Designed miniproteins, single chains. Designs and how they scored, part 86

Each design is a single chain, and the fold is of that chain. pLDDT is the mean over its residues in the fold that is shown.

## One batch from the design tools (miniprotein)

Design m3172
Fold by ESMFold2-Fast:
Structure m3172 (fold): chain A 65 residues (1-65)
Amino acid sequence: SLKAEELEALIRMIGAVLGIEVEVEFEGDKVVVTIKNASKEKAEEFKRLVLKAGKNAGFEVEIKE
């Protein structure tokens, strides 16, 4: 499983590749990701990838828009 630092780096990389601005915060075993200024299609793709990455890392994922 990914460590928190590795998961954060992965989430930020996914955001960068999709061209969206994101904020990442950790609350225990939960990662809170805030999406800023994304199109609906890019936000949906980002959510899909981040939810999968978080689940694989053993973290609960909360997404804010």
Scores: mean pLDDT 83

Design m3173
Fold by ESMFold2-Fast:
Structure m3173 (fold): chain A 123 residues (1-123)
Amino acid sequence: DLEEKLKLLLELIEETIEEYKEQIERLKAAKSREEVAAVIQEAIEDEKKAIEELKEKLKESTGLSRYTLDLHERAIKGYQALLARIPNMPTEEARELAIEQHESIIGAEQFLAELVKKELEKL
């Protein structure tokens, strides 16, 4: 059922947004590069779990589910690139860049949630 799949996709998107908001608060409280790196490593693992859950629950890719998968894959690559740079930058810069990346992903997920809601309105 397309309606059930879209509702499930929306729930997964909202869960990702809330997890990232919590991680932003942890990043704001981080006192070292190691603490910033730990949050980024957790974000990478959360993204990998999101990909696996999306594949298991939405076995056939729609345009929206494919876009969601691409977003998670791009987020992993972005976090891996940032993680590699952290040892060579001040804690404040690492924190600011990690927060900016989390905020960028939240914005993309919020945009995707609005697209899913519009598709649900057509049903």
Scores: mean pLDDT 87

Design m3174
Fold by ESMFold2-Fast:
Structure m3174 (fold): chain A 56 residues (1-56)
Amino acid sequence: SKEELLKYAKELLEKAKKLKEEAKKEPDPLKKEELEGIAALLEAFANYLLKKAGVL
């Protein structure tokens, strides 16, 4: 349903935000890049779900 898509998208965006905050504190440049990359993928998927729900 549209409501489930919106809820899932919000959860993905919250996880992405948390990973980006962890990346700011990460002293290892390879780990930092991995955290930022995963966050970007979660944001991209969330945006896809928002488009599918008709919100974006």
Scores: mean pLDDT 87

Design m3175
Fold by ESMFold2-Fast:
Structure m3175 (fold): chain A 88 residues (1-88)
Amino acid sequence: SAIEELKEKAKRYEKEGKKESAAFLYMQIGQILFGEGRYEEAREAYEKAIKIDPNYVEAYQNLALMLEMIGRTDEAAAYREKAKALAP
């Protein structure tokens, strides 16, 4: 599937030390999974992007938006504050 191909590419970029490229792909995987309603898998992908690139503002913003939509408001607020701190 397209998601499995993207996951394999992201893992390859991690192994090659292409940190920003790997984080970007995990963020895209998260967006696709979120659009499919696969919220726990989307969360895992966004968290991977953040772990690889802790300054990736868009990943924090997308994770916060998803958490808010599924009713995890306190967690969403925490990630939103992290995004604001990184992009004043």
Scores: mean pLDDT 88

Design m3177
Fold by ESMFold2-Fast:
Structure m3177 (fold): chain A 51 residues (1-51)
Amino acid sequence: SPVVEGLPPLLQPYFREGRLKPEQIPAVLEALDAAGVTDEAERRAIIEQFL
């Protein structure tokens, strides 16, 4: 998907395995912080696409 293609390599495993489980959200948010994605709306949009 276009969103996954734009993500840092650090985040690719979370999305390549299919849809995220709710319990994985905190780890994904930490990875987004490490990648410099700090906007709350953007984080929510990315996560919601895979839930």
Scores: mean pLDDT 67

Design m3178
Fold by ESMFold2-Fast:
Structure m3178 (fold): chain A 58 residues (1-58)
Amino acid sequence: MEKVSDQGKKNMVATANELMNEEGASPEDASLAVLEALKKLGPEASKEELLEEAKKIL
């Protein structure tokens, strides 16, 4: 498994929280969407890039 930076981990958590709060996603759907977005964009993707891709996956 590729190592995710500390910033990447923070971006994942922040993106999941934003999806739950703004889009009304369940914790399960939010985490799955973020993981799929991270897989597509890579571990150094910004919070904004992760959020956009995760919204498309939801």
Scores: mean pLDDT 76

Design m3179
Fold by ESMFold2-Fast:
Structure m3179 (fold): chain A 86 residues (1-86)
Amino acid sequence: LLAEAEALAAEGEAARAAGDYLTAAEHYHRAALLALAAGDYAAAAEYLEKAAEALREYLLSQGKEEEAEKARELLLEKAEELRAKA
């Protein structure tokens, strides 16, 4: 689980570097779910924070400012819950 989460996070970093924010957000979110399944709440929170920022960048690029801020808030709230459990 953690090895798969790390691999997905690395793919997310590569996608972000290429400017593919939607793919980056999806890979980070999947990495967070795998980290959560492994009981690594700190890693899950970190990946959700990265997913939130990537998704925000994608939605802003689509002109969806309200959706961007709401999606970011929801993911960051979940990340804070996970950090509290770490």
Scores: mean pLDDT 84

Design m3180
Fold by ESMFold2-Fast:
Structure m3180 (fold): chain A 114 residues (1-114)
Amino acid sequence: STDVEDFLSTFVPPLVIGSFSKLSAEERERAYQEVKKAATKRFPDAEVVEAYLEGNRLLELGRHEEAVKAYKKAIELDPGLAQAHYNLGIALKSLGRLEEAVKAYEKALELDPG
């Protein structure tokens, strides 16, 4: 949803992959847990945000198959979450699942400009 996307854009930029490269594994885990707590307080049905953030965490850890499962859960809960489709494409590309990655990116582009 637009409100979930606005939350992710506002609260998650400090926790993007490039920013986390200087943090310890324990500091990254604490940061993800704090964002998850904030999402749960803001959104009564925060499962979509939790699944998306778990996908991001797993992607950064190189756990690409698990990241795919987490992003698919986020998409099942909110099929309109363009960011989840885009990051699913990144995880699928990392696994060499190129045809599936292209479809995920195409869906993200379909959703993002609207």
Scores: mean pLDDT 74

Design m3181
Fold by ESMFold2-Fast:
Structure m3181 (fold): chain A 100 residues (1-100)
Amino acid sequence: MEEDEKKIEELIKQTLERISKTPNAVEAARIALETLRQLLNIPSLSEEDKAYLERLIADIEQALADVEANKDTDTNKYVAAQLRLVGIVVELEIYLKKKL
């Protein structure tokens, strides 16, 4: 458990720093996905935490797909998808800060 806790703390601190330096919502979402996938590989995570992180991964992947699908075809849907990415990244930052 102690080794997992240190790995989680280090990963969280690195992720929060990377996101704080990234003004682009798509790039911040990609950083978030990378962190979520790494957190899911930690065996000491609760089933509730795993389910929550899997939901965030699905939400980010869908929002990224919507950004790509609408970037040249529908400006309103494109902007809405980017705002969803911002919201999901903020939700993740709040979750990560609670784990510190």
Scores: mean pLDDT 81

Design m3182
Fold by ESMFold2-Fast:
Order: C-alpha cells, then sequence, then structure tokens
Structure m3182 (fold): chain A 85 residues (1-85)
C-alpha cells in the first residue's frame, strides 16, 4: 500500500541521516563500510515490510559489492513507487 511505502521511505531516510556525520568525517575505507552497513539495514527494513525481492536477498547472501546492492535496492524501491503512483 502507499502507506507502507511511505513508512519504508521514512525509515530509510532516518537510517541515511543517522550515518551522515560519521560518513562526512570518515576515511574512504570507512565510508565503504558505512555504505555497506547502511545497505544491509535498508534490506532488513525492506524484508520487514515484505518488499525484499529474491534478487536483493541473493545479493546480500553473496556479499555482492555495495554499489550493486544499492543499485538493486534503488531499482526495487523505484518499481514499488511506480506500481503505487
Amino acid sequence: SLETLLALEREIAQLQESIRDEYESATPEQQEQLKYQLALRIAEVMAKHGLLSPEVAELVRNKAPVEELLKAIEAQLLAAKQAVL
């Protein structure tokens, strides 16, 4: 539902904001670790709301590069928005 999608987007925004200060002061290596942890937390929130695709779940299980994982998450969220709008 639209309400579920809006709740999910709000939780994701809160997760992104929670790491902002740490990310800005971090080394490049630490920034990659923070991005990966963020992507995993986003995937967990998506799973909680029943919106985790098998594709994203497989990327998490296989420890795919963070860029691939984030792109897959973004693509799924965009598809969910288009289905509701």
Scores: mean pLDDT 82

Design m3183
Fold by ESMFold2-Fast:
Structure m3183 (fold): chain A 90 residues (1-90)
Amino acid sequence: SELEELVKALNDPDEEKAREAAERLVEALKKASLEEQLRATKEVVKAGFTTKDEGARRVIREALRELSKHPDPLVAALAAMAAAVEELSL
């Protein structure tokens, strides 16, 4: 799906491409179902742990922080915990 392709693009070594993918992913997730949001958020978390590019890691943290503002408490809690783990690991 488009969401899965955007999540994959978060691992792009080109920081600008990763940032564009993150912005599009956040906008797409705001319109997606709860199940799609949870699944994509888990994949964003995985991308954050596997990327070694500093720029891509920063973009992923920004996307997780934006998702933590989501009105759904489950999505917001998952994203907030993921963002906190990323900050603490640095």
Scores: mean pLDDT 66

Design m3184
Fold by ESMFold2-Fast:
Structure m3184 (fold): chain A 66 residues (1-66)
Amino acid sequence: MSKEEIKGKILELLAERGRATVAEIAEALGISQSTASKYLNELVELGLVERVRNPVTGRTYYRIRA
């Protein structure tokens, strides 16, 4: 799977689910959490995705930036 394919699938998954964690994306795409994190960070830098941290649980999830 190319990096363009991975990024496209991440965006599609986030559109379908509304939000996802790194672990959820990694499982859904059959990739490592480090690979999922890398491409999520690139999408955040591009302004297409945002990180949201739950202050109570400390969990970070991602969603499409409106």
Scores: mean pLDDT 81

Design m3185
Fold by ESMFold2-Fast:
Structure m3185 (fold): chain A 86 residues (1-86)
Amino acid sequence: MIEELLREAEELLERAFEALKAGDVETAEELLRRAQELLEEARRLAAEKPPSPEQRERLFEVEIRLSLARMQLAIARLDELREKLS
Protein backbone atom coordinates (compact mmCIF):
# COMPACT_ATOMS: atom_id res chain seq x y z
CA MET A 1 0.00 0.00 0.00
CA ILE A 2 2.61 2.59 0.98
CA GLU A 3 4.72 1.51 -2.04
CA GLU A 4 1.71 2.08 -4.34
CA LEU A 5 1.11 5.55 -2.85
CA LEU A 6 4.79 6.45 -3.36
CA ARG A 7 4.73 5.15 -6.95
CA GLU A 8 1.63 7.22 -7.79
CA ALA A 9 3.12 10.32 -6.13
CA GLU A 10 6.37 9.86 -8.10
CA GLU A 11 4.39 9.60 -11.37
CA LEU A 12 2.33 12.70 -10.54
CA LEU A 13 5.50 14.65 -9.67
CA GLU A 14 7.12 13.68 -12.97
CA ARG A 15 4.02 14.87 -14.84
CA ALA A 16 3.91 18.06 -12.77
CA PHE A 17 7.50 18.91 -13.73
CA GLU A 18 6.61 18.33 -17.39
CA ALA A 19 3.59 20.64 -17.05
CA LEU A 20 5.77 23.30 -15.38
CA LYS A 21 8.29 23.11 -18.25
CA ALA A 22 5.41 23.52 -20.73
CA GLY A 23 4.08 26.57 -18.83
CA ASP A 24 0.86 24.73 -17.90
CA VAL A 25 0.57 26.17 -14.39
CA GLU A 26 -3.04 24.99 -13.86
CA THR A 27 -2.24 21.34 -14.67
CA ALA A 28 0.92 21.46 -12.54
CA GLU A 29 -1.04 22.85 -9.55
CA GLU A 30 -3.65 20.04 -9.78
CA LEU A 31 -0.97 17.33 -10.12
CA LEU A 32 0.99 18.71 -7.14
CA ARG A 33 -2.21 18.85 -5.04
CA ARG A 34 -2.83 15.14 -5.75
CA ALA A 35 0.81 14.25 -5.05
CA GLN A 36 0.60 16.07 -1.70
CA GLU A 37 -2.54 14.09 -0.73
CA LEU A 38 -0.78 10.80 -1.55
CA LEU A 39 2.32 11.85 0.42
CA GLU A 40 0.17 12.74 3.45
CA GLU A 41 -1.53 9.31 3.33
CA ALA A 42 1.87 7.58 2.96
CA ARG A 43 3.16 9.49 6.02
CA ARG A 44 0.06 8.42 8.00
CA LEU A 45 0.73 4.75 7.14
CA ALA A 46 4.44 5.17 7.99
CA ALA A 47 3.43 6.48 11.44
CA GLU A 48 1.34 3.33 12.08
CA LYS A 49 3.98 0.87 10.81
CA PRO A 50 7.68 1.77 10.37
CA PRO A 51 8.57 1.77 6.66
CA SER A 52 11.51 -0.17 5.20
CA PRO A 53 14.77 1.78 4.61
CA GLU A 54 13.96 1.83 0.88
CA GLN A 55 10.43 3.16 1.51
CA ARG A 56 11.80 5.78 3.95
CA GLU A 57 14.29 6.96 1.31
CA ARG A 58 11.53 7.18 -1.33
CA LEU A 59 9.30 9.12 1.11
CA PHE A 60 12.14 11.59 1.66
CA GLU A 61 12.80 11.91 -2.09
CA VAL A 62 9.09 12.50 -2.84
CA GLU A 63 8.94 15.15 -0.08
CA ILE A 64 12.03 16.97 -1.43
CA ARG A 65 10.86 16.81 -5.05
CA LEU A 66 7.39 18.05 -4.06
CA SER A 67 8.98 21.02 -2.26
CA LEU A 68 11.10 21.78 -5.35
CA ALA A 69 8.07 21.53 -7.64
CA ARG A 70 6.08 23.90 -5.38
CA MET A 71 8.91 26.45 -5.57
CA GLN A 72 8.91 26.19 -9.37
CA LEU A 73 5.10 26.55 -9.40
CA ALA A 74 5.42 29.74 -7.30
CA ILE A 75 8.00 31.11 -9.77
CA ALA A 76 5.71 30.24 -12.71
CA ARG A 77 2.80 32.05 -11.00
CA LEU A 78 5.01 35.11 -10.47
CA ASP A 79 5.96 35.04 -14.16
CA GLU A 80 2.24 34.81 -15.07
CA LEU A 81 1.42 37.81 -12.84
CA ARG A 82 4.35 39.75 -14.34
CA GLU A 83 2.96 39.06 -17.83
CA LYS A 84 -0.52 40.29 -16.80
CA LEU A 85 0.98 43.48 -15.32
CA SER A 86 2.84 44.21 -18.55
Scores: mean pLDDT 83

Design m3186
Fold by ESMFold2-Fast:
Structure m3186 (fold): chain A 61 residues (1-61)
Amino acid sequence: SKEEILKELEELREENKDNPSARALVERAIRDIKENPDMPVEKIRKAFEQVKEVVEQLKEQ
């Protein structure tokens, strides 16, 4: 659900709070979801997976 994905994003933000780039990316995703209440869950899920992938890449650099 949208609420579950938001919770996962907030946890991801907390886990990466010391990485400014990762934190900013996650915070932007949370804001986009909250500001677009009619966004389909499938689109939200897709965005979450992409954000998670980019965050993992940033952690490896």
Scores: mean pLDDT 78

Design m3187
Fold by ESMFold2-Fast:
Structure m3187 (fold): chain A 78 residues (1-78)
Amino acid sequence: EAIEYLKKAIEAAKAGDAEGAIKYLNKALSAFMRQELPAEVQKKVTEEINKAIEAAKAGDFEGAIEYAEKAIELLEEA
């Protein structure tokens, strides 16, 4: 679920849709926070999603995509 929302956020960012990207990033964060994961993974994923949200708010769609992809990588390795 969290990975699905992160992928939707990346698609929104690629389309230049900041509101859509932020919406899906927040949904990813909410879905992720319900998972029982090691504290280090929780911290790193939370930091990357928050960076993606701030990048999207600033209109930095490339940054938003990079941070969201990093969050996916961390979740897939957990």
Scores: mean pLDDT 82

Design m3188
Fold by ESMFold2-Fast:
Structure m3188 (fold): chain A 107 residues (1-107)
Amino acid sequence: EEEKKNLALTYELLARYYYQQGKFDEAIELYKKAIELDPENADFYALLGKVYYKQGKYEEAIKWYEKALEIDPNDPGVYRNLADVYEKMGETEKAEEWRKKAEEIEK
């Protein structure tokens, strides 16, 4: 199990490299492999959501951010990321709701 988690982190590092190069499809595949190896790591789901967001695939970004919150509901960063997605979609009221939730999580 620990070897799987270490391999997942290796895929995450490689995915971040491809993300920085603008190679979003490659980054997505690597984050998905990281999730397969360590499905309880909420960060991988949030990072995958961020890649979809950068591609303008807002529905997919929301899906993966929501999965991240199912695993870790206490990450205010993911709530802010959801707010950013809804803002890009022109859903101002939903964006404000998610920002308010982020503030509540931050105490």
Scores: mean pLDDT 88

Design m3189
Fold by ESMFold2-Fast:
Structure m3189 (fold): chain A 60 residues (1-60)
Amino acid sequence: SMEELLERARRVAREIEELAKTDPQQAQDIVDKFSEEYQKHGVEEAIRVAEELIREARAA
């Protein structure tokens, strides 16, 4: 749903801001990848990819 997608987008934005405090380059790389995926595949896929990259960053 649109409401679920907006909540996921807000969560991604918050997690990128938190990551930027400790690893600003990795946070920027996620933003760049989000923009690339958004241009190629749209917002839902861009959010999904950003969620995966954030999860990987936090697992290290």
Scores: mean pLDDT 87

Design m3190
Fold by ESMFold2-Fast:
Structure m3190 (fold): chain A 72 residues (1-72)
Amino acid sequence: MEKLAENILKLAEEAIKDPENRDIYKTLVLMAVSLLPDKELGREFADRIYRAIDEGNLEEVKKAVEELLKKL
């Protein structure tokens, strides 16, 4: 679980750093989130991460990942 969260964070960081390929990284984040056993939590988390990526807010991405880990 923790390694999956780390991978999601890295993909989100790349989405923010590389806006030309942002949609590709967002798709990879969605695929990674789909591996979470709690689909409702996964949807909430994906929406939050997508918004943070669009805003270029890496701090919010990190916070969302940390909150997800506490709930699992």
Scores: mean pLDDT 76

Design m3191
Fold by ESMFold2-Fast:
Structure m3191 (fold): chain A 71 residues (1-71)
Amino acid sequence: KEEIEEEIKKLEEEIEELEKRAEELRKRLRETDPSDKEELLRLIGELLKVIGDREELELKKEKLEKELEEI
C-alpha cells in the first residue's frame, strides 16, 4: 500500500515538472510575434505534447488513488 503512495508521489512530481514546462511554453507563445507562424506552430505542437503527457500521468495517478481508496 505504501508502494502505491510512493508511485503517486512520483507521478505528482512528474506532473509538476510538465506543468512548469507548459508555463514556459505558454510564456514563449505570448512573447512570439503573431506573424511568426512557424515558431507559433512549433510551440503549439510542443505545448500539446506536454499537455497530453500530463493528462496521461494524471489518469495514471487517478487509477492509483482509486486502488488506494479500495484498500
Scores: mean pLDDT 81

Design m3192
Fold by ESMFold2-Fast:
Structure m3192 (fold): chain A 61 residues (1-61)
Amino acid sequence: SKEEAETALKLGKALYEKGDYQNAIAAFRLALKHDPDNEEARKLLAEAYRKQGKFEEAEKA
């Protein structure tokens, strides 16, 4: 649901700010599972992948 997507997105942002990119990626992916059209979650997922040097995954997000 959209509500679950927003909760996951907030968690992902907090993890990203802490530098926990691995768990931030998992949270952003969960947000997109609940709301596939969420552009903010897609953009942040790509940024988190880039922070880990996972450029191929970033391009697919």
Scores: mean pLDDT 85

Design m3193
Fold by ESMFold2-Fast:
Formats: sequence, structure tokens, C-alpha cells
Structure m3193 (fold): chain A 76 residues (1-76)
Amino acid sequence: SMAEARAFVEELERLYEEKKGELEPVKKEEIEELMKRIKELLPEIEESALEEIRKSLENSDRVGALYLKRLLDAVE
């Protein structure tokens, strides 16, 4: 549901805030772009859109990306 998706995005933002101090600035920007994309897709979230975002995260080797993957898997 949208309410569940919003709750996961809020938890994602919390986890990012906790971990962003451990991230390189350039990688931090990429994660923030992914978070923006997820928030924009919330009203229209489909399985294919979540899968696309998840595949993008698989190409990154970052602490924040690991938490993003975990939360996206829970939303799916």
C-alpha cells in the first residue's frame, strides 16, 4: 500500500541520515538522487519501477546503498 511505501521511505531517510557521515560526497549525491526518485514514484509505484531502482543500487558499492536495497526489498 502507499501508506506502507511511505513508511519505508521515511525509514530509508532515517537510515541515510545515520549513515551519510560514512559516505563519500559524490556517492552521497547519487543516493540522494535515488531517494528523490523513490519519493516521486510513491503515488505510482509498480513492481517494475521498484525493480529498476533496485538494479541501479546493485551497481553501487556503498554503505547507504546496502540499506536502500534492504528497504526496497521490504517494499516489494
Scores: mean pLDDT 56

Design m3194
Fold by ESMFold2-Fast:
Structure m3194 (fold): chain A 62 residues (1-62)
Amino acid sequence: GKKIAVAKEETTLASSPLETLKPGDKVLILKEYSDGMVLAQSLKTGRTGLVSLSSLEVVGEE
């Protein structure tokens, strides 16, 4: 399944519009890139965008 992660810190999901992820907000990781960025979907809003993997902790799979 796709990986589920939580934000470890306040960070920005580069969606349109931009979304601020708060610590503990869950995202679904759709794709990982070689530069340490991930394409993620916010489970709070359904918005999709790029975010740094270093700001996230993987906690499970869907």
Scores: mean pLDDT 83

Design m3195
Fold by ESMFold2-Fast:
Structure m3195 (fold): chain A 61 residues (1-61)
Amino acid sequence: SKEEEFLKKLIEKVRKLAEDMLARYEQRTGRTLSEEERQKLIDEMVKNYLELFKKMEEAAK
């Protein structure tokens, strides 16, 4: 469905933004994140963004 495709694309975009943000963080601070830490932070960012999106959609109804 269009909703499922939209949600999938949204998750992909948020993951990419999270990866870019972490890469910039590492570059600016000189810190190196492990793959485990990186994945955990990306998953947390995606989760928080989806929760915010759901709240915005609920408020629009």
Scores: mean pLDDT 80

Design m3196
Fold by ESMFold2-Fast:
Structure m3196 (fold): chain A 76 residues (1-76)
Amino acid sequence: MRLLVRAGEDLVAEVDVAADATAADVLRALEAKAGLPAEGLGLQHAGRWLAPDEPLSAFGLRDGSVLELGGAPVAP
């Protein structure tokens, strides 16, 4: 599926991931495509943090869903 990633007001990248991909996979793709540091960053969907080890499909993400890039919270 294809996801749109924004950092604040700007669209950073469109990433294509597997249906069972994780937030960590999206961050890796962003680092490769947009040159962003993946370490210390997390992803939000509608203001909710995505767990790095959980599949994106568990969050109800679909093709064209928008993710927000931000500083990762302290490890759970």
Scores: mean pLDDT 71

Design m3197
Fold by ESMFold2-Fast:
Structure m3197 (fold): chain A 67 residues (1-67)
Amino acid sequence: HMLSKEEFEKAIKLIVKAYNENNPDKKYTLSKEAIDKIYEESNGDLQKAAELVMKKLEESEDGVIEA
């Protein structure tokens, strides 16, 4: 089952929320544009998208992930 874009977006936001709850000093956010870019780069694959999000969160120094 391929997730709808809305379901995908909610899942990605939950991943970021969980990361922030475990790393309160980092308080990351994802812009709508960043979520859209991750969706395109992952071809709607949630596992690949989760890996991309985690990589961006680990590499981000600003606490905000931009497109």
Scores: mean pLDDT 71

Design m3198
Fold by ESMFold2-Fast:
Structure m3198 (fold): chain A 70 residues (1-70)
Amino acid sequence: SNLEKIVEKLKSEIDRLLAGLPPDEAARLRQEVDELIKKFKEAKDPFEQTVILMQLIALAAEAELLRRRA
């Protein structure tokens, strides 16, 4: 439950960051985010869910770096 709430907040922040990127770059990252969220929802092991959350955090960092370089 707590991890699910963190993922939803993180998705909202990523969506905000993606809005500042070129459309092609935003589309690529959005696809990766959607795939990770799907894997998170399918994962039943808390450790696997935590690993996916870490991957989402890495994508958020990539989006922020790309936004700063644009």
Scores: mean pLDDT 83

Design m3199
Fold by ESMFold2-Fast:
Structure m3199 (fold): chain A 92 residues (1-92)
Amino acid sequence: IDEARTLLAQGKYEEAKKLLLEALKKEGEKNAAANTALGEVLYKLGKYEEAVEYYRKALEVDPKNTVAQLNLAKALEKLGKLEEAKELREKA
């Protein structure tokens, strides 16, 4: 997934998405780091609802992941779910 993070940093979001989906198929869908990174890629692509789904998957694996909690809050804010976002920020 290091290659996918490099692509994300370079703004190559569709390529990063492909590598992260391959990593999840190979390593299993319960990889918190891959789910968090895929959520971030989807957020950058403006796919906020899908980003929320992958951040929630990351938090199912690692409920104390503050990065995933913060990014989930940001995606929820983009969807107008301000109360849910506020609760996550208070718990982070």
Scores: mean pLDDT 79

Design m3200
Fold by ESMFold2-Fast:
Structure m3200 (fold): chain A 61 residues (1-61)
Amino acid sequence: LPPVTVELLTQVPGITPNLAQRLIDAFGEGIYTASVGELMKVPGIDEELARRILEYFETLK
């Protein structure tokens, strides 16, 4: 898996640079093992957006 960066996360539709930075600050590389529920703990992440993030990570495998 690639290093987690703002540029990587903003490829997901609905993720802003500010939201990407919040995700990096909360999880770092642990984001790749985060559940939908864990991602939803970040302000600005709903269930649909959390699912899109995890779906995007499947394309990186």
Scores: mean pLDDT 83

Design m3201
Fold by ESMFold2-Fast:
Structure m3201 (fold): chain A 67 residues (1-67)
Amino acid sequence: SLAEEAREAIRKAKEALDRGDLEAASKHIEEAQKLTEELEKRGDLRSAEVFRETIEALKERLAKAKA
């Protein structure tokens, strides 16, 4: 499902951040955002809200890691 794909992208982003691979983390965050936007367009607003919150936290981690 689209939600499972979004969860996998989020998982891969977390793993990339944990190992310091900022380029991989950025790509997986971008993929998760696109999948979350598609979920919202299809009316899965609850899943989209949860994923959006997680993605915001991952973006903050990425920004701090780049500094």
Scores: mean pLDDT 86

Design m3202
Fold by ESMFold2-Fast:
Structure m3202 (fold): chain A 93 residues (1-93)
Amino acid sequence: SSLEEAYKYISLGWEYLEEGKYEEAIEYFDKAIELAKDDPRLVAAAYVNRGIAYELLGKYEEAVEDLEKAVELEPDDEDLKKMLEAAKEKAAE
């Protein structure tokens, strides 16, 4: 199923992040977002993970955009809001 494939791509993205292959990780998170479009929680998770990859690349403005999308999907997640504020502080430096 597309959702099972989206979960697989999120897992692969994390494996590439652990290897320091951040741009390849982003490609897997991009695929996960497209496949998970009918599951807002999984879409939010993919945006968070892609945002983390952007932060590891020093692309803080792109990280903020992804974390803002995740907060729109999960507005009651206070830890996610804290991640977004931290990314905004980095982008403003």
Scores: mean pLDDT 87

Design m3203
Fold by ESMFold2-Fast:
Structure m3203 (fold): chain A 64 residues (1-64)
Amino acid sequence: MKRILLAAGLDEEKAREAAEEYAKRHPVDEIVLLPTTDEKEALEKARELSKEKNAHVGLLGTGG
């Protein structure tokens, strides 16, 4: 089963760096960036990815 990390934040560089740092300690197969600070939108996207990819999706909020 694939492991995906969804990083949500308006600053793509900060979100990417935070996701990569997390992935070093918790290995994942894919990192997805989402340019939002809305936790509900991020959660809905995580659920969609989990069903579409048949994967475990972790959610990381980096803020704005």
Scores: mean pLDDT 79

Design m3204
Fold by ESMFold2-Fast:
Structure m3204 (fold): chain A 75 residues (1-75)
Amino acid sequence: AMAKKEGDELFKKGIEAYRQGNYEEAADYFLKAGLKYLEAGDTERAGVAFGHAIEAYEKAGLSRTEAEVRVQEAL
């Protein structure tokens, strides 16, 4: 499925950005990946991607609450 493939590509970009210490960019990629996984009906992978987005936003300097709100506003 196209949405799942797009999610996988975005998730990989998130991992690459995270490894480079680009946490805000990583969080944005993980958030986009989660949305693509939801479009594909893959709720489990979407949850994993959103969890990574929250962690990456916290690494970028957001509070847990701010990170969670950012993910929820994208839904």
Scores: mean pLDDT 87

Design m3205
Fold by ESMFold2-Fast:
Structure m3205 (fold): chain A 60 residues (1-60)
Amino acid sequence: LLSVEELEERIEELEKRVRELEERIKAGDDTPEVRKELLEAEIELGVLQLQLAVQKAFPD
């Protein structure tokens, strides 16, 4: 349902969020909530990257 452009934008946003969460953990903000947000962001990033790969391989 998302366009290639929308998928790429969402991927960039999630990559930025993953970096921010990793930096927070490294700085000592290592809470279960921060780790959960990181895991959820990494899962969503993986799903969107797969969707982008499929959409680029089989354009509508």
Scores: mean pLDDT 81

Design m3206
Fold by ESMFold2-Fast:
Structure m3206 (fold): chain A 93 residues (1-93)
Amino acid sequence: SLALEAARLARRAAMEALKSEDIEAIKLATAAALLAIGAEFESEKLGDDVTAAQDALAAAELAVRAGEIAGNEEAVRLGREAVRLAREALRER
């Protein structure tokens, strides 16, 4: 599912941003990682791809911001792709 792909990619983006030594980036990346894990659970265990896509989008947007603060181009790239996939998943409603 696009929601699950978005959640997994948002989690990867958050994990990249967590390599930062910037406290603000670490806080945002931690929040993004937790939301992404929740979105993966919602899709895989609950079959709720709508809630999963919404949480994946929120996680991805936080991961992009964390990556920008961290100066981590890979985190920003992964996060933006996760935003794109989450938005696609939400349009399939």
Scores: mean pLDDT 89

Design m3207
Fold by ESMFold2-Fast:
Structure m3207 (fold): chain A 67 residues (1-67)
Amino acid sequence: SEEEKKKLREEILKDPSLIKKYLQGVDTSDIKPSEEDVEELVKEYGVSKKTAERLARDIKAILKLKS
């Protein structure tokens, strides 16, 4: 699960269009990003907190669909 999360994170950062592919027609409003995942994205990639929250939420949504 943790390896899968890291791999998905790298894939999305390389190709953001994957978010649309995996989340087409999916409502992510109820998905709350993990504070730890948000902080890790800010520290590792230097993205803004707002961007990190969106990425963490989208990644969490995709992982739930695969599980």
Scores: mean pLDDT 76

Design m3208
Fold by ESMFold2-Fast:
Structure m3208 (fold): chain A 70 residues (1-70)
Amino acid sequence: SLGDLEFRLKLYELVAGAQEFAIEQIKKKIEENKDNPELVARLKSLLDQNEKGLADTRAEIERLRAEIEA
């Protein structure tokens, strides 16, 4: 139903917001720890994983929006 799609959209938008916040925190930690190359490498790996997760979440949001508008 439309209501089920709208609920799922709101849930994924909440998840995207949380992922965006996590990405910004990781970026700040990278900047704060420039003198620690081992930590920076680990944080960059975590950043890449979270950015991919956010891209997947955003793709689902666009898919749900398209279904709602159809």
Scores: mean pLDDT 89

